# Designs tried in a protein design run: designed miniproteins, single chains, continued (2). Part 8

Each design is a single chain, and the fold is of that chain. pLDDT is the mean over its residues in the fold that is shown.

## One batch from the design tools (miniprotein)

Design m4249
Fold by ESMFold2-Fast:
Structure m4249 (fold): chain A 106 residues (1-106)
Amino acid sequence: SKNKALAERVLASAAPSREDVLRLALGLGTSKETRDYFFELMRAASDEQRRTTLTALLDPELAPLLGFLVRDSQEELRAAFRELRAAETDPEIRGLLDDLIVTLQP
C-alpha cells in the first residue's frame, strides 16, 4: 500500500518532510489499515525514531489540521496513542504523546 510505504519512510527518516507527514496524517484519519500498520511500526521503533516521528506530527503548521483530518477517527486514534503512551518508558516521548493526545481532543 502507498500509505504503508509512506509510514515506513516517515519512521525511517531523521528529518521527515512536512509533505510526507501531512499525507501520513491524512491516511491515519481516513484508513484503519494505515492506523493499525503505523502503530505496529511505532511499537517496534527505536526511541529516536518515535521522538522524531511524534515531533514531526506536532509541527505547528500541521496541528490545526490534525483535528479536522482525523475527525471521523479521532477517538480511535487518541485511544491508540494512549495505548502507546501506557507502554512508553521514556519521559520525553511520554510528553510528546501527551501533547499529541491533547491536540487530538474534540
Scores: mean pLDDT 84

Design m4250
Fold by ESMFold2-Fast:
Structure m4250 (fold): chain A 115 residues (1-115)
Amino acid sequence: DDLARAGQEAIGRVGSAFYHAVKALDLAKAGDGRGATEHVRAAARDLREAAELIARHPALPAATLQAIIGNAEATIEVLRETLRVASPEVQPAVREALREAERTLELAREALAAA
């Protein structure tokens, strides 16, 4: 159904965001600012799409919301590390991705509290 599909898509999006955040950290450490920025922007898009899915589907199961919360928290940790090692040119994109991750986490926590 639409709710189950939305839940799986949201989990997939936060998982994709985590992958891109890890890749961005590796590229930032290697001095590839362009590659790091591209992966950080991909993470930000995935997080925003996950947030939109959560906002549209307030009745997502607690287990789904808990999985989203865990992945969002892990993504925030990786992005914070990326911000520490990234060049000044990459940092604005990392800060934007962190804002999207924090928004996704807040929405998932609010939905879980209402469940």
Scores: mean pLDDT 91

Design m4251
Fold by ESMFold2-Fast:
Structure m4251 (fold): chain A 88 residues (1-88)
Amino acid sequence: MEALEEAARRTQELEERLKEAVEKGDLEKTEELAREAEELSREIFELGRELKDKISPTSFSALGLLGVAAYASALVYLKATKKKKEEE
């Protein structure tokens, strides 16, 4: 599953960069990475639709969870960054 492997790797790299940006308080970078996570989640869901007949039920479920995780991470970091900026 080359496409699934690519999506998983991109999600992992993005999560790591988001965590680093949040820890450093880099608001602009965090927002950019959060938007990339949102776009990635959309790509993951589109990939799931295309591969519906070509992947096992287990892989399909994993792809869905990966998309949800990317989107949820983007929302959490975006809101946390915005709140932190207003608080301090």
Scores: mean pLDDT 65

Design m4252
Fold by ESMFold2-Fast:
Structure m4252 (fold): chain A 70 residues (1-70)
Amino acid sequence: GSLEEARALFEKVKAEVAASNPSASVLSALAMAQSVIDSGKNIDEGLQLLAAVLRQEGREDLADEVEKAL
């Protein structure tokens, strides 16, 4: 996908996470994903890390959505 598609997906996931009580691990993974998206480099690695943390925290719905963008 394009960088624009990754940004749109990330903003959607970030909004859905903000509507819940996110853990420190999820917030940390979001911050790292934001950094790699803003840099335009290693986006797949940042999104893979975010998906893994979301899955560990029981947010399989959001993890699956992030993985579909990879």
Scores: mean pLDDT 77

Design m4253
Fold by ESMFold2-Fast:
Structure m4253 (fold): chain A 85 residues (1-85)
Amino acid sequence: MSSEEARKLLEEMKEFFYEKAPELKSLSDEVLMGALLTVSAILTRKEGKVDPSDTLEEVIEKIKEEILTNKSVFDEFVETAKKLA
């Protein structure tokens, strides 16, 4: 379930990632999915950004919004991807 949702999210956000961090183009989709899963786990556990009453779709949209709007979260995603490569 989580790996399938990470794949869908990667497909939706891939153009944004490549525009903001062109170095990610050299990394595999598996590495980028691993980084998305890691950042998603951090956001859901550490920041309280996700309510237990949220649907899976609402959780994914909140994670997407944080990556799109929060530079610190995006930088952590890029660094995680580089470490997994």
Scores: mean pLDDT 74

Design m4254
Fold by ESMFold2-Fast:
Structure m4254 (fold): chain A 82 residues (1-82)
Amino acid sequence: KKELIEEFVRLLRELAKKYNTELDESALESMVKILEEAPEELLELLVEAYRRLLAAPSEEEQRAVEEELRERLRKLFEEFYK
């Protein structure tokens, strides 16, 4: 689980650089704390989705990945909420 969280943080930093956005370090620390309690399946999903997002060469492909991630996250949260 620790390796998945570290990889996700790395991907977030790379995406921030790619899109010229700045990561809030305090928000990132809060997110890591939440992710430590998250199911490993959620972390695997986030890492996979963000890798695909980082590799996407066009805005159209980025939107497709974001839409798929939103759908998969919704289903995952719905399952855990039940």
Scores: mean pLDDT 73

Design m4255
Fold by ESMFold2-Fast:
Structure m4255 (fold): chain A 107 residues (1-107)
Amino acid sequence: ELSLEERAEAARIFRELLEAIKSKVKDPEVQELIDLLTDAILAGMGASEENKPLVLEEIRKIVEEIKAKSDPELQERLDGLLEMVEEVLLKNMSVEELRERVDELLS
């Protein structure tokens, strides 16, 4: 299980990635949906084990809504983001691995 410090760090890393994605988006409606997605992911990082599947389902729904309004490049970035969120929440990815993956994407 992720410690409180690891959860806070994962939340910071995801926020950094989402701000970078948002900075390349010109549509105000899509920007607002990315803000909603950021809030949902941050809530997911703080969620109990019992509530994680419900938060993950909410995150998936928001991602699908953004993808419907996005070009293929943004869709691919959102798919990569969703995979990282799922892997962190399911404990298949460490916070250190998440940091490395996000740094590579921001390069």
Scores: mean pLDDT 83

Design m4256
Fold by ESMFold2-Fast:
Structure m4256 (fold): chain A 97 residues (1-97)
Amino acid sequence: ARAEVPAEVTVAAGADGTAEVRVLELDPGTGALVAYRTRADGEVVRLGAAAAVPPGGVATMVFPGLTAGAAGTWTIAGLLEDGSLGSPGATVTVRVV
């Protein structure tokens, strides 16, 4: 996927965050958009989700129940219908205060 997002989302601990995601390009078979990061052990952690919209559309991505552990950089990608992640489309930094 290719997308444009705000560089930073800042929220109070325990609150939901939101970001508008402008979709420029979707990977074939994309059913949803997700925010994810890969941990040092190779584990993929997901934080946010949005419905897939056509290229040129804007989706609202919701980051539910943000804790201090959610702080840092997250990659936005398509979630394919087979459950795999598509190509990285954008990055967003989450700040929890």
Scores: mean pLDDT 74

Design m4257
Fold by ESMFold2-Fast:
Structure m4257 (fold): chain A 67 residues (1-67)
Amino acid sequence: MHLYRVTLDGPVNLDIIREIKAIVPDARVVGVTADGSLLIETPEPLTPEQRDAILALPGVKAVEEVP
């Protein structure tokens, strides 16, 4: 499994979670960090297309893999 941090410019909301799940149906939300980043877990690595689609969402600043 692969862990990713989705950095937001505001608080985590249900709409952003729904949009991420629309892009990556197998993604599981595993937490929210103190700085307002969303932690998601995927069974396979994100494709460049999936990563770019998440980055294109309003309020998303960064998507990075957590080791």
Scores: mean pLDDT 80

Design m4258
Fold by ESMFold2-Fast:
Structure m4258 (fold): chain A 77 residues (1-77)
Amino acid sequence: KEIEELKKKALSKDPITAGQALAELIYRGEFELADEIAKKLLKSKDENIVKAALRALSASPDKELAEEAKEKLKELE
């Protein structure tokens, strides 16, 4: 139930709420779910949502995905 609530918050239009929910999913070990949601958020037209998604992906245990996310985050700065 709590993971379902975090999933809804991660899909929020508020970048702070989305970022916090993604970080909490990662903290709980829900890396695959967090990565799936973050990849979906990369399609957002809101640059702050995209940045929140890239920050979450940069913490991924998938090293290739994490490095790609770090590079993309630098491009948005």
Scores: mean pLDDT 80

Design m4259
Fold by ESMFold2-Fast:
Structure m4259 (fold): chain A 75 residues (1-75)
Amino acid sequence: GRNLTAEVTSDVVPSGTAVVKAFSETSGLGALTSGPGKGTLFGISGGRFEVGAVEEVDVTNAETGETGKGTLTLK
């Protein structure tokens, strides 16, 4: 998998900076490293994980199981 840095905004996890590990062309895992949700783990689907892109994805909060929409700004 590829390791990326992203800014995350979602309806199911707090906004902040995350480290993202892409496992496939469309799936990955994230961990928030800053902000009020530091330490939050989440699943990602529907992303292409392109460095420098802003991507709309599906996000699943790993603690609550809630799934919703999110935006990743990839670095």
Scores: mean pLDDT 80

Design m4260
Fold by ESMFold2-Fast:
Structure m4260 (fold): chain A 80 residues (1-80)
Amino acid sequence: EKAREEVLKTIEELAKKNKASEEEVERALKILEEMIKKGYSYEDFVRAFEAQRRIAEEGSVSEEEVEWAKEIEEKIRKRE
């Protein structure tokens, strides 16, 4: 419960810092839900959110950043 509240506060801070759109916040919340169910750490969530936001906002990011974001998303999706 409290850990979940802490992560929600982090989403709010991250959204403010990165000026994330409502769409990005919605995705972050969905990722958070998935990560909690799969036992990921708070740090993994923050990294995934940051990567997704950069891709969505900039549209064109470095190939390196795209690959890293894909890796994080893949881990979140496939983790048991």
Scores: mean pLDDT 59

Design m4261
Fold by ESMFold2-Fast:
Structure m4261 (fold): chain A 96 residues (1-96)
Amino acid sequence: SAREKILEILRELLDAVEEKVRDTLEPEELAELRERALAKLEGLVDELIETLATEEKIEEALAEIERERPSLTPDQAKQAEATEQMLEEIRRELKA
């Protein structure tokens, strides 16, 4: 489902964040951060799917990301790519 694929993309982003902070945080702190982030993201994913229930809204969101892309930091660019992937998965489910 789109929800499962979106959560997989978000887990990959969290894995990348963990790599950056692995040497600065204790393993227990990192695990707590991941757990809290995943819980919050699950709620946001459900809200996102409900809000973007039309192809028009998805196209608007994709256009916004493209417009802002040249001004993004590397971390923001990675988040934008993940957001595009999530939007594409929702769009595919709407067409199916």
Scores: mean pLDDT 74

Design m4262
Fold by ESMFold2-Fast:
Structure m4262 (fold): chain A 80 residues (1-80)
Amino acid sequence: MELTEEQKKLAREIAEELDRALLQTIADEVGMSVEELLNLSEEVKEKVREQLSKRYSEEGVKSFLEEIENIRRRIEEEKK
């Protein structure tokens, strides 16, 4: 069964809401704004690793950083 265009739109909107919620949760855990987090400079990545490694495994922290990069890429592509 293929999704209708309406269902595809809803799925996209849900994915965007989940991306926003994930970014906000990580930003709160690290103690920075979502905008600062999305900068993904080496300094920001280092702060994320330092803060999240207190509660999560090295693999978990890497997974979170990869998700932030993927979300940032989706935002950049949407602006083009």
Scores: mean pLDDT 77

Design m4263
Fold by ESMFold2-Fast:
Structure m4263 (fold): chain A 76 residues (1-76)
Amino acid sequence: VDELVYEAARAAARGDFEEALELLDEAIKAETNPVRKRLILGDRNALRTAVDNGRHDDARGYGRTVLESLDRIKKS
C-alpha cells in the first residue's frame, strides 16, 4: 500500500494526475486499516477536486508534500 501511495505522489508531482488517481484507488482497495484507508481516500478526493477545478498547482502540491513526508521516513 505504501508503495502505491508513493507512486501516486510521484505521478501527481510530475503532473500525471490520472495515473496518480488510479494508483490511489488501488491503494484504497488494498488498505485494510480503516484509519489509513480514510486518510488515503481523503487525499484521493482532494486530488480529484483540485484536478476537476483546474487547480493543477494544488494537485502537484499534494504530490510534493507526500514525497517530502516519505523522504523524511527514508532518512530515518
Scores: mean pLDDT 75

Design m4264
Fold by ESMFold2-Fast:
Structure m4264 (fold): chain A 78 residues (1-78)
Amino acid sequence: VPQEELDREVEAAVYEIKGVVAELAAERSTDPKQKAEDYREAAEWYRKGSEAAPPEVRPLLRQGAEDAEKKADEYEKI
């Protein structure tokens, strides 16, 4: 595997992990404002991950970003 390809895969994986960590932080929070902020952070990481990810994985990360953004919007209204 070329180093450039491996670097992109590692970058995508790191962004995905950061997104998951932010989602878990949001789920564990009881404050709606904090939940919204954490879900926004998760959405940002998933978007960065989708840009780095191979074509077959990009739709999953984009869906993760959309879902996190939707949850952030819902909690911002509370």
Scores: mean pLDDT 81

Design m4265
Fold by ESMFold2-Fast:
Structure m4265 (fold): chain A 72 residues (1-72)
Amino acid sequence: GVNVPQLIQDLQSSDLDSQIAALAALSKVTLSPDEATTLAKAVPKRWHKLFLKDVVPRQSPEAATALVNALQ
């Protein structure tokens, strides 16, 4: 299963490598709308474009909508 709390911790880390690893892991998973909303709020602004490109297109319509709304 997806460890959403760990991914949030890694995205909010000051370690760039941890942020990149978390983003790569997220590009391979499907999220619930609630998980999507929580994760989007944790994504640093510098990664929003890559998150929209690599994570959002792989999600359900509901999760994709939650991600886009929280990132804008």
Scores: mean pLDDT 77

Design m4266
Fold by ESMFold2-Fast:
Structure m4266 (fold): chain A 91 residues (1-91)
Amino acid sequence: SELEHKKLAVRAAYSARLSVQETGADPETVLKVVSAVLRARGVPQDMVDTVVKVTGEGIKEGLSPEEIARRVGEALGVPESVVEEVLRELR
């Protein structure tokens, strides 16, 4: 479903930021991997492009994994309550 793809996108954004923060992985490489994984899982290209853009901008701003996940959720039109549910599961 569209909502399940959006939830997966929010989880992917959180994980991408956490990977950069905890391992020092190259952001460009992490975002390429996230893009490939989301596409393999059937997420539409326009949604993947939004995830990559918003997550990349958040990494440059030094935002936390939670803050980036919230911004991706907002950009995809995910209700705040659903984003907070996803974040609760990731903590």
Scores: mean pLDDT 88

Design m4267
Fold by ESMFold2-Fast:
Structure m4267 (fold): chain A 94 residues (1-94)
Amino acid sequence: SSMEERIEQEIKRWVLQVLGLAQRAKNEEAVKVAVETATRIADLLKQGASLEEIEAVLREGEKRMIELLPELAEEIRAIRDEFIARMREIIAES
């Protein structure tokens, strides 16, 4: 896959993992935040937005999720750290 395709896959993976946490916690507001974040990311990807713009939306989504699910803050941050590590690997190999 191209670098852009690999980046899109990692962004989608991050969003799906966070959505999964919100659903397991049965927090409807957190599910809504995850879905809204996913929709914004999908729209940005379709528009060819910069990686910086996509990362900003991901960071804001994470912050809102942690505010709603403070008991899952460690899991949410771990998912973010894994995402960043994979993104750095993709960029370094491209």
Scores: mean pLDDT 79

Design m4268
Fold by ESMFold2-Fast:
Structure m4268 (fold): chain A 63 residues (1-63)
Amino acid sequence: GPPKLVATGATADEAERKARGLLAKHGPDVELTLTGTDAAGLAALKAGLEKSFPKLKVTAVAT
């Protein structure tokens, strides 16, 4: 199946930077998990990534 990747950031901006780097390296055929403490920022990032990459599977997990 597609690779399972994790992008973790203390802020949504850090998680986005890491997620964008992983997508640049592996392409959008991945299962991406976003983790961090900013639940609202991670939810917005998930929505933005899904809009940019309709086939990308994204899960957001706030800790």
Scores: mean pLDDT 81

Design m4269
Fold by ESMFold2-Fast:
Structure m4269 (fold): chain A 58 residues (1-58)
Amino acid sequence: MKEQLERDREEVRRALALARKSNLENGTELTDEAIAALRAAAPSIRRLSDIYEQEQRE
């Protein structure tokens, strides 16, 4: 569980960094690389969101 959470956080961090870099270099347009990274990070975002919701209910 903990190892998966660390990987999920790293995946999201990378996707956001690429999106930010793309925005700075190309204005408001995302590069194909940034889009692919965000798409790949979607399962990680969902898992982190589910865990956060569970913790907030406690």
Scores: mean pLDDT 71

Design m4270
Fold by ESMFold2-Fast:
Structure m4270 (fold): chain A 64 residues (1-64)
Amino acid sequence: KKYAVIVVGGTEEAREEVYERFKAKYPDDEITVIEVENKEEAEKLAKELYEKEGIKPIVVEVPP
């Protein structure tokens, strides 16, 4: 299965840490990390990925 992790307002370091954390939890699955500017964009992207591609979306908010 494919898992898409949508990171809201993260730095490059936070993005890498999120990727490693989810890859450790889902080692046999493809993990894609996508950075977005705000929560509304994250929700739209998550819905589209799930409905069109069957990807299980995970939304993570990273503090500034």
Scores: mean pLDDT 72

Design m4271
Fold by ESMFold2-Fast:
Structure m4271 (fold): chain A 86 residues (1-86)
Amino acid sequence: SEMEKIKKLIKKVEEKIKELKEKIKKLDSMSKREIILLEASATAIGMNLSILLKITEDEELKEKIEKLLKEVEKILEEIRKALEEK
């Protein structure tokens, strides 16, 4: 079903966000190049969530996607701060 496909995509994005959260714990020890690559990865995840939000009709799933988007936005703010300090 379409709902099942969207749920699977959300689960994959949640796993990627978990990986991002682990990587940002080491921002202070990362090179500028590593931080730039991390920013690119986080940006791609945010774009994928924005696409999912546009195609999702279920209100509960929309709310979940919006919460994940806010998490990615906060991660991007931390990454961008670290990049400015390098």
Scores: mean pLDDT 87

Design m4272
Fold by ESMFold2-Fast:
Structure m4272 (fold): chain A 93 residues (1-93)
Amino acid sequence: PLESAKRALNTNAEVAVEIAKDLDPELARNIRSIAEMAKKLDPETITKVSALLIKAARYLAKARNGTPEEQQRYLDEARKAVEEAEKIVKEAL
């Protein structure tokens, strides 16, 4: 259902933003923008974007708690997940 997909998207986006804002403020802004665009789309697309944002949040959490070398790798993985989410949203618009 559309409404439950939108709620999941908002929750996952907020988790990702909360972690990202201290590590990469630009990434945090991008996540918010992607979530705003995605919630106007179909439930299947919202679900895919939501999954990518929670994947990004998991990598961001690992980056925050990792060594300097791990932090850079996990930040790169988080950025890739957000980039894939952005691509899906832009192609669906």
Scores: mean pLDDT 86

Design m4273
Fold by ESMFold2-Fast:
Structure m4273 (fold): chain A 91 residues (1-91)
Amino acid sequence: SDKELLEKLKKFLKELIETSDPVSAEALKYLEKKILERITKDKLPVKEVLEELIEILKEALERLSTVDDPENKKLSELFKKLIEKLEELLK
């Protein structure tokens, strides 16, 4: 159900925020806020919002892979973790 999927997402994001550096944690909090806004204000199903997010993250990850930078490596690892977990939640 959408409620169960949303609760699993919130739990995952909370755990990821708690284990992330302060900059990544703030970015993840902002991402959670935007996901919740699309669900509550735009009345979109949770599954559709997460599917859209996976595609955006995959495109962003591909662009990050073109630049050899330590900050981009950390962000790429974060995006990979997000993609893998979101895909797991949608199974």
Scores: mean pLDDT 79

Design m4274
Fold by ESMFold2-Fast:
Structure m4274 (fold): chain A 75 residues (1-75)
Amino acid sequence: PLVLHEFTSDGNVTVEMLPENVESTVVFYSGGRHLQSVLLRPGDRLEFQSPQRITVRTLTGLRPEQRPKVTVRQA
């Protein structure tokens, strides 16, 4: 089973996968519009920049150690 986590950012997001994390899908939205979907593997790092406020959804494992580290800029 996968768990959905949602974050809001003022347009800058970094997602980091630790070696012990499980493969996770990251999806970016702006105003309900789909922008990008990325499949991340252990050790991957993704930076996303947008001129607009964005919503980030991560679909990942149930346990904390399975989840990517998400850093968002807040306004």
Scores: mean pLDDT 74

Design m4275
Fold by ESMFold2-Fast:
Structure m4275 (fold): chain A 100 residues (1-100)
Amino acid sequence: EVLELLREFLEKNTPPSLAPTIDDLVALVEEYRALQAQPEVDERKLAILYTAIGLLVAAISFEVALEKGLDEANKFSEKITEAVRAALAGDVEKLEELLK
């Protein structure tokens, strides 16, 4: 559910050319959440996944800058950061708010 809301947010706010990158981002968020839910959390693996997620967010924001210009990319960068943080936390309510 939270992953479906994240995907919907990303698809609504990015060009169709970014669909493969969005798939990769959603997959990393899913892996992070699965790892975080384990009884013994592997902090090193979480840190690596968190870094990879941050790099994909930066790449998506850069592509938005190339397509729509820097001002639109800056606004999007703030929103994508909020959406990814909400998804990592399992915050369904925040993701639903961001989709309105």
Scores: mean pLDDT 84

Design m4276
Fold by ESMFold2-Fast:
Structure m4276 (fold): chain A 78 residues (1-78)
Amino acid sequence: MKKLREEVIELLQKIYKLSREEAEKYIDNVIETRKEAGKNAHLVDSEGAKLGAERGKLSDEEILKELLEALKEEEKEL
């Protein structure tokens, strides 16, 4: 997992020119926001919202993997 977090930090610094401190805060905010959104979605009865809630409850490493893939997509658009 530590290796995944390091890759995300490096991409954030490369793409957005963030400092290490800013990149770390960004990652922590993404993880927290995603988990929080997943928890709140359990109050919705729709099938799509339920699937979204389960995805929002992903582990930290799964959230980091998804963030890494999103950042690689942005890098391709550079």
Scores: mean pLDDT 67

Design m4277
Fold by ESMFold2-Fast:
Order: structure tokens, then C-alpha cells, then sequence
Structure m4277 (fold): chain A 99 residues (1-99)
């Protein structure tokens, strides 16, 4: 059914966001920059909380909108870690904590 298809896609999106956030922590750790690693770990924790909340939203449109925002923030966090941009990672962390 269409509804089951949407729920399945939301679960896949959530999994991909969590994978991206987890890989971002590993990349930050590998950089040797302890501040990046701490911020990336806090970002992963905030993403995990927001994913649990998003997947609990009964309205599929609202759920998908929140997942889309989380996906964009996860991408920005990964790019910030790749560039060792501590200020951008702090900004992304603040944005995910405000969701």
C-alpha cells in the first residue's frame, strides 16, 4: 500500500541520517581534533533523539519534513567535519537542538 511504502521510505531515510551522523563521528575522531570529536558526538546524540521523535509523529507530511531537515543537517555536519570547520559544526549542532 502507499502508506506502508511511505513509512518504509521514512525508516530508510532515518537509517541513512543515523549512518551519516555516525560516520561523521568516526571522521572527527580520525582528524585528531578533540573539539570536533566532542561536537560530532553531541550532534549524533541530538540526531538520535530527533529521529526517535520524528518517527513518532503520526502525520506523515510533518514526519517527512522533519526527516528532510535532519538529513540536510547531517550532510552539513559531515561537510563541516571534512573541512575541520568547528564554527559551522557548532552552528549545525545548535540548529538540530532547536528542532
Amino acid sequence: SYIRSREGRNEVEAAMILITASVTVLAAKNSGNKELEELARRFLEAVQKNIDEALSIPDLEEREEKLKKLAELAKRAAEAVDKEDVEELRKVLKEVEEL
Scores: mean pLDDT 88

Design m4278
Fold by ESMFold2-Fast:
Structure m4278 (fold): chain A 107 residues (1-107)
Amino acid sequence: SMEEAVQRALEILDKLKEEINKLLEDYRAGKITKEQFIDRILELFEKAGEEIASLGNPELVKLFKELYDKILDIIYEGEKNNMSPEEVAKKILEAIDEAKRKLQELA
């Protein structure tokens, strides 16, 4: 059902937020570089996109693509403006929360 697919998509986005926060902690601890932080964010979004696609719902795929495009824009602007990983992470987490709100309107 749409409600079940939306609930699974919300769980995927919540896990994505948790993994991003963990990467930010690893960066702050000096365990990874800024470049590794960005690369791992992109890998997390690619994996989340595959999980969303597996739900078989085109509306969820479209919403996730719109989120991914926003994330790419945030990363691009972050590089252009020398934003800290903390500022980039904050904007990414805000974009995920907006996507979660849009998903809840489908249920």
Scores: mean pLDDT 90

Design m4279
Fold by ESMFold2-Fast:
Structure m4279 (fold): chain A 75 residues (1-75)
Amino acid sequence: MTTYTVVALFEDRAAAEEAAERLAAIPGTLSVRIMRVGDRYAVVAEFDSREAAERAAEVAAAIPGVLDVLLTESR
């Protein structure tokens, strides 16, 4: 099964937690986790479809304090 991963980077933990909650609410979300990366927070979410991942990337990009959003495909 092909999985799609969205990674959103934030400076603030609160913004990362808001992102994780919003991404977890998207239909097709398999997992959401928050990771510390140096002085920043990465929200890593996995999806079962490209459509869900693209919607998640759009939602993450709209959150105040977002630094970067990446979408990747994994098999």
Scores: mean pLDDT 83

Design m4280
Fold by ESMFold2-Fast:
Structure m4280 (fold): chain A 64 residues (1-64)
Amino acid sequence: SITEKINELLDELTELKHKGSIDKLEDEAAKKASELARKNPEKVTPDEALLYALELIKEKVKKE
């Protein structure tokens, strides 16, 4: 379920921001998720941090 949501967001963001640059988007999302997980290791899992990071990236893209 979470993995499916992550893949759907990655596809949406690739279309909106990084057409043909999915590797760059994945790196950006993974880096942001890793940072969030390190700051709150007891409150969020890595997968939850990644999902949250992707949602923040999507929100930022829409506000650009």
Scores: mean pLDDT 67

Design m4281
Fold by ESMFold2-Fast:
Structure m4281 (fold): chain A 74 residues (1-74)
Amino acid sequence: MLSDEETIETVLAILSTLSPGQQLQFVRWLAREAIESTDPRQQKRMLAILEAAARRSGDPELEAILAETRAALA
């Protein structure tokens, strides 16, 4: 099992090899998974990944997806 830090680093490394469109598709999928999850621990982990991805990319669309996901889970 990967630690949360290792998972975040791995996801960010993979995202850096993808096109912007593929990155957005992945982030949208992950946000949906977080919202639909019945496990609070998994939701928290997925949010941490989304936060790291948005923070590193600087993409306002990724930041918007993160904000919307946080609002949906509040």
Scores: mean pLDDT 77

Design m4282
Fold by ESMFold2-Fast:
Structure m4282 (fold): chain A 93 residues (1-93)
Amino acid sequence: SAAREALDRLVEALRAGAPVEEIRRLAEEAVRLLSEAKGVPREEARLWIASGIMAMLLAQGLSEEEALERAREIVGEEVVERLLELRREAERA
């Protein structure tokens, strides 16, 4: 699957500490391919990718603040704000 290959490349780049511009390109490709493969809007695919990126950055030992800043650079501020909103809603439930 092209989407799986794109996700694998994104994961490898994140683990290697690749430049943000490279990670951003790989993330956008993964969003596009996941959107196409799953038949969901790109906005939904971006939330899945953003969630995965955040989880990986935290697992690598970044602080929550550092992970949020880097995620904003990769997937954009609007997507990160939506992810935080969904997290707050889940914590209140």
Scores: mean pLDDT 84

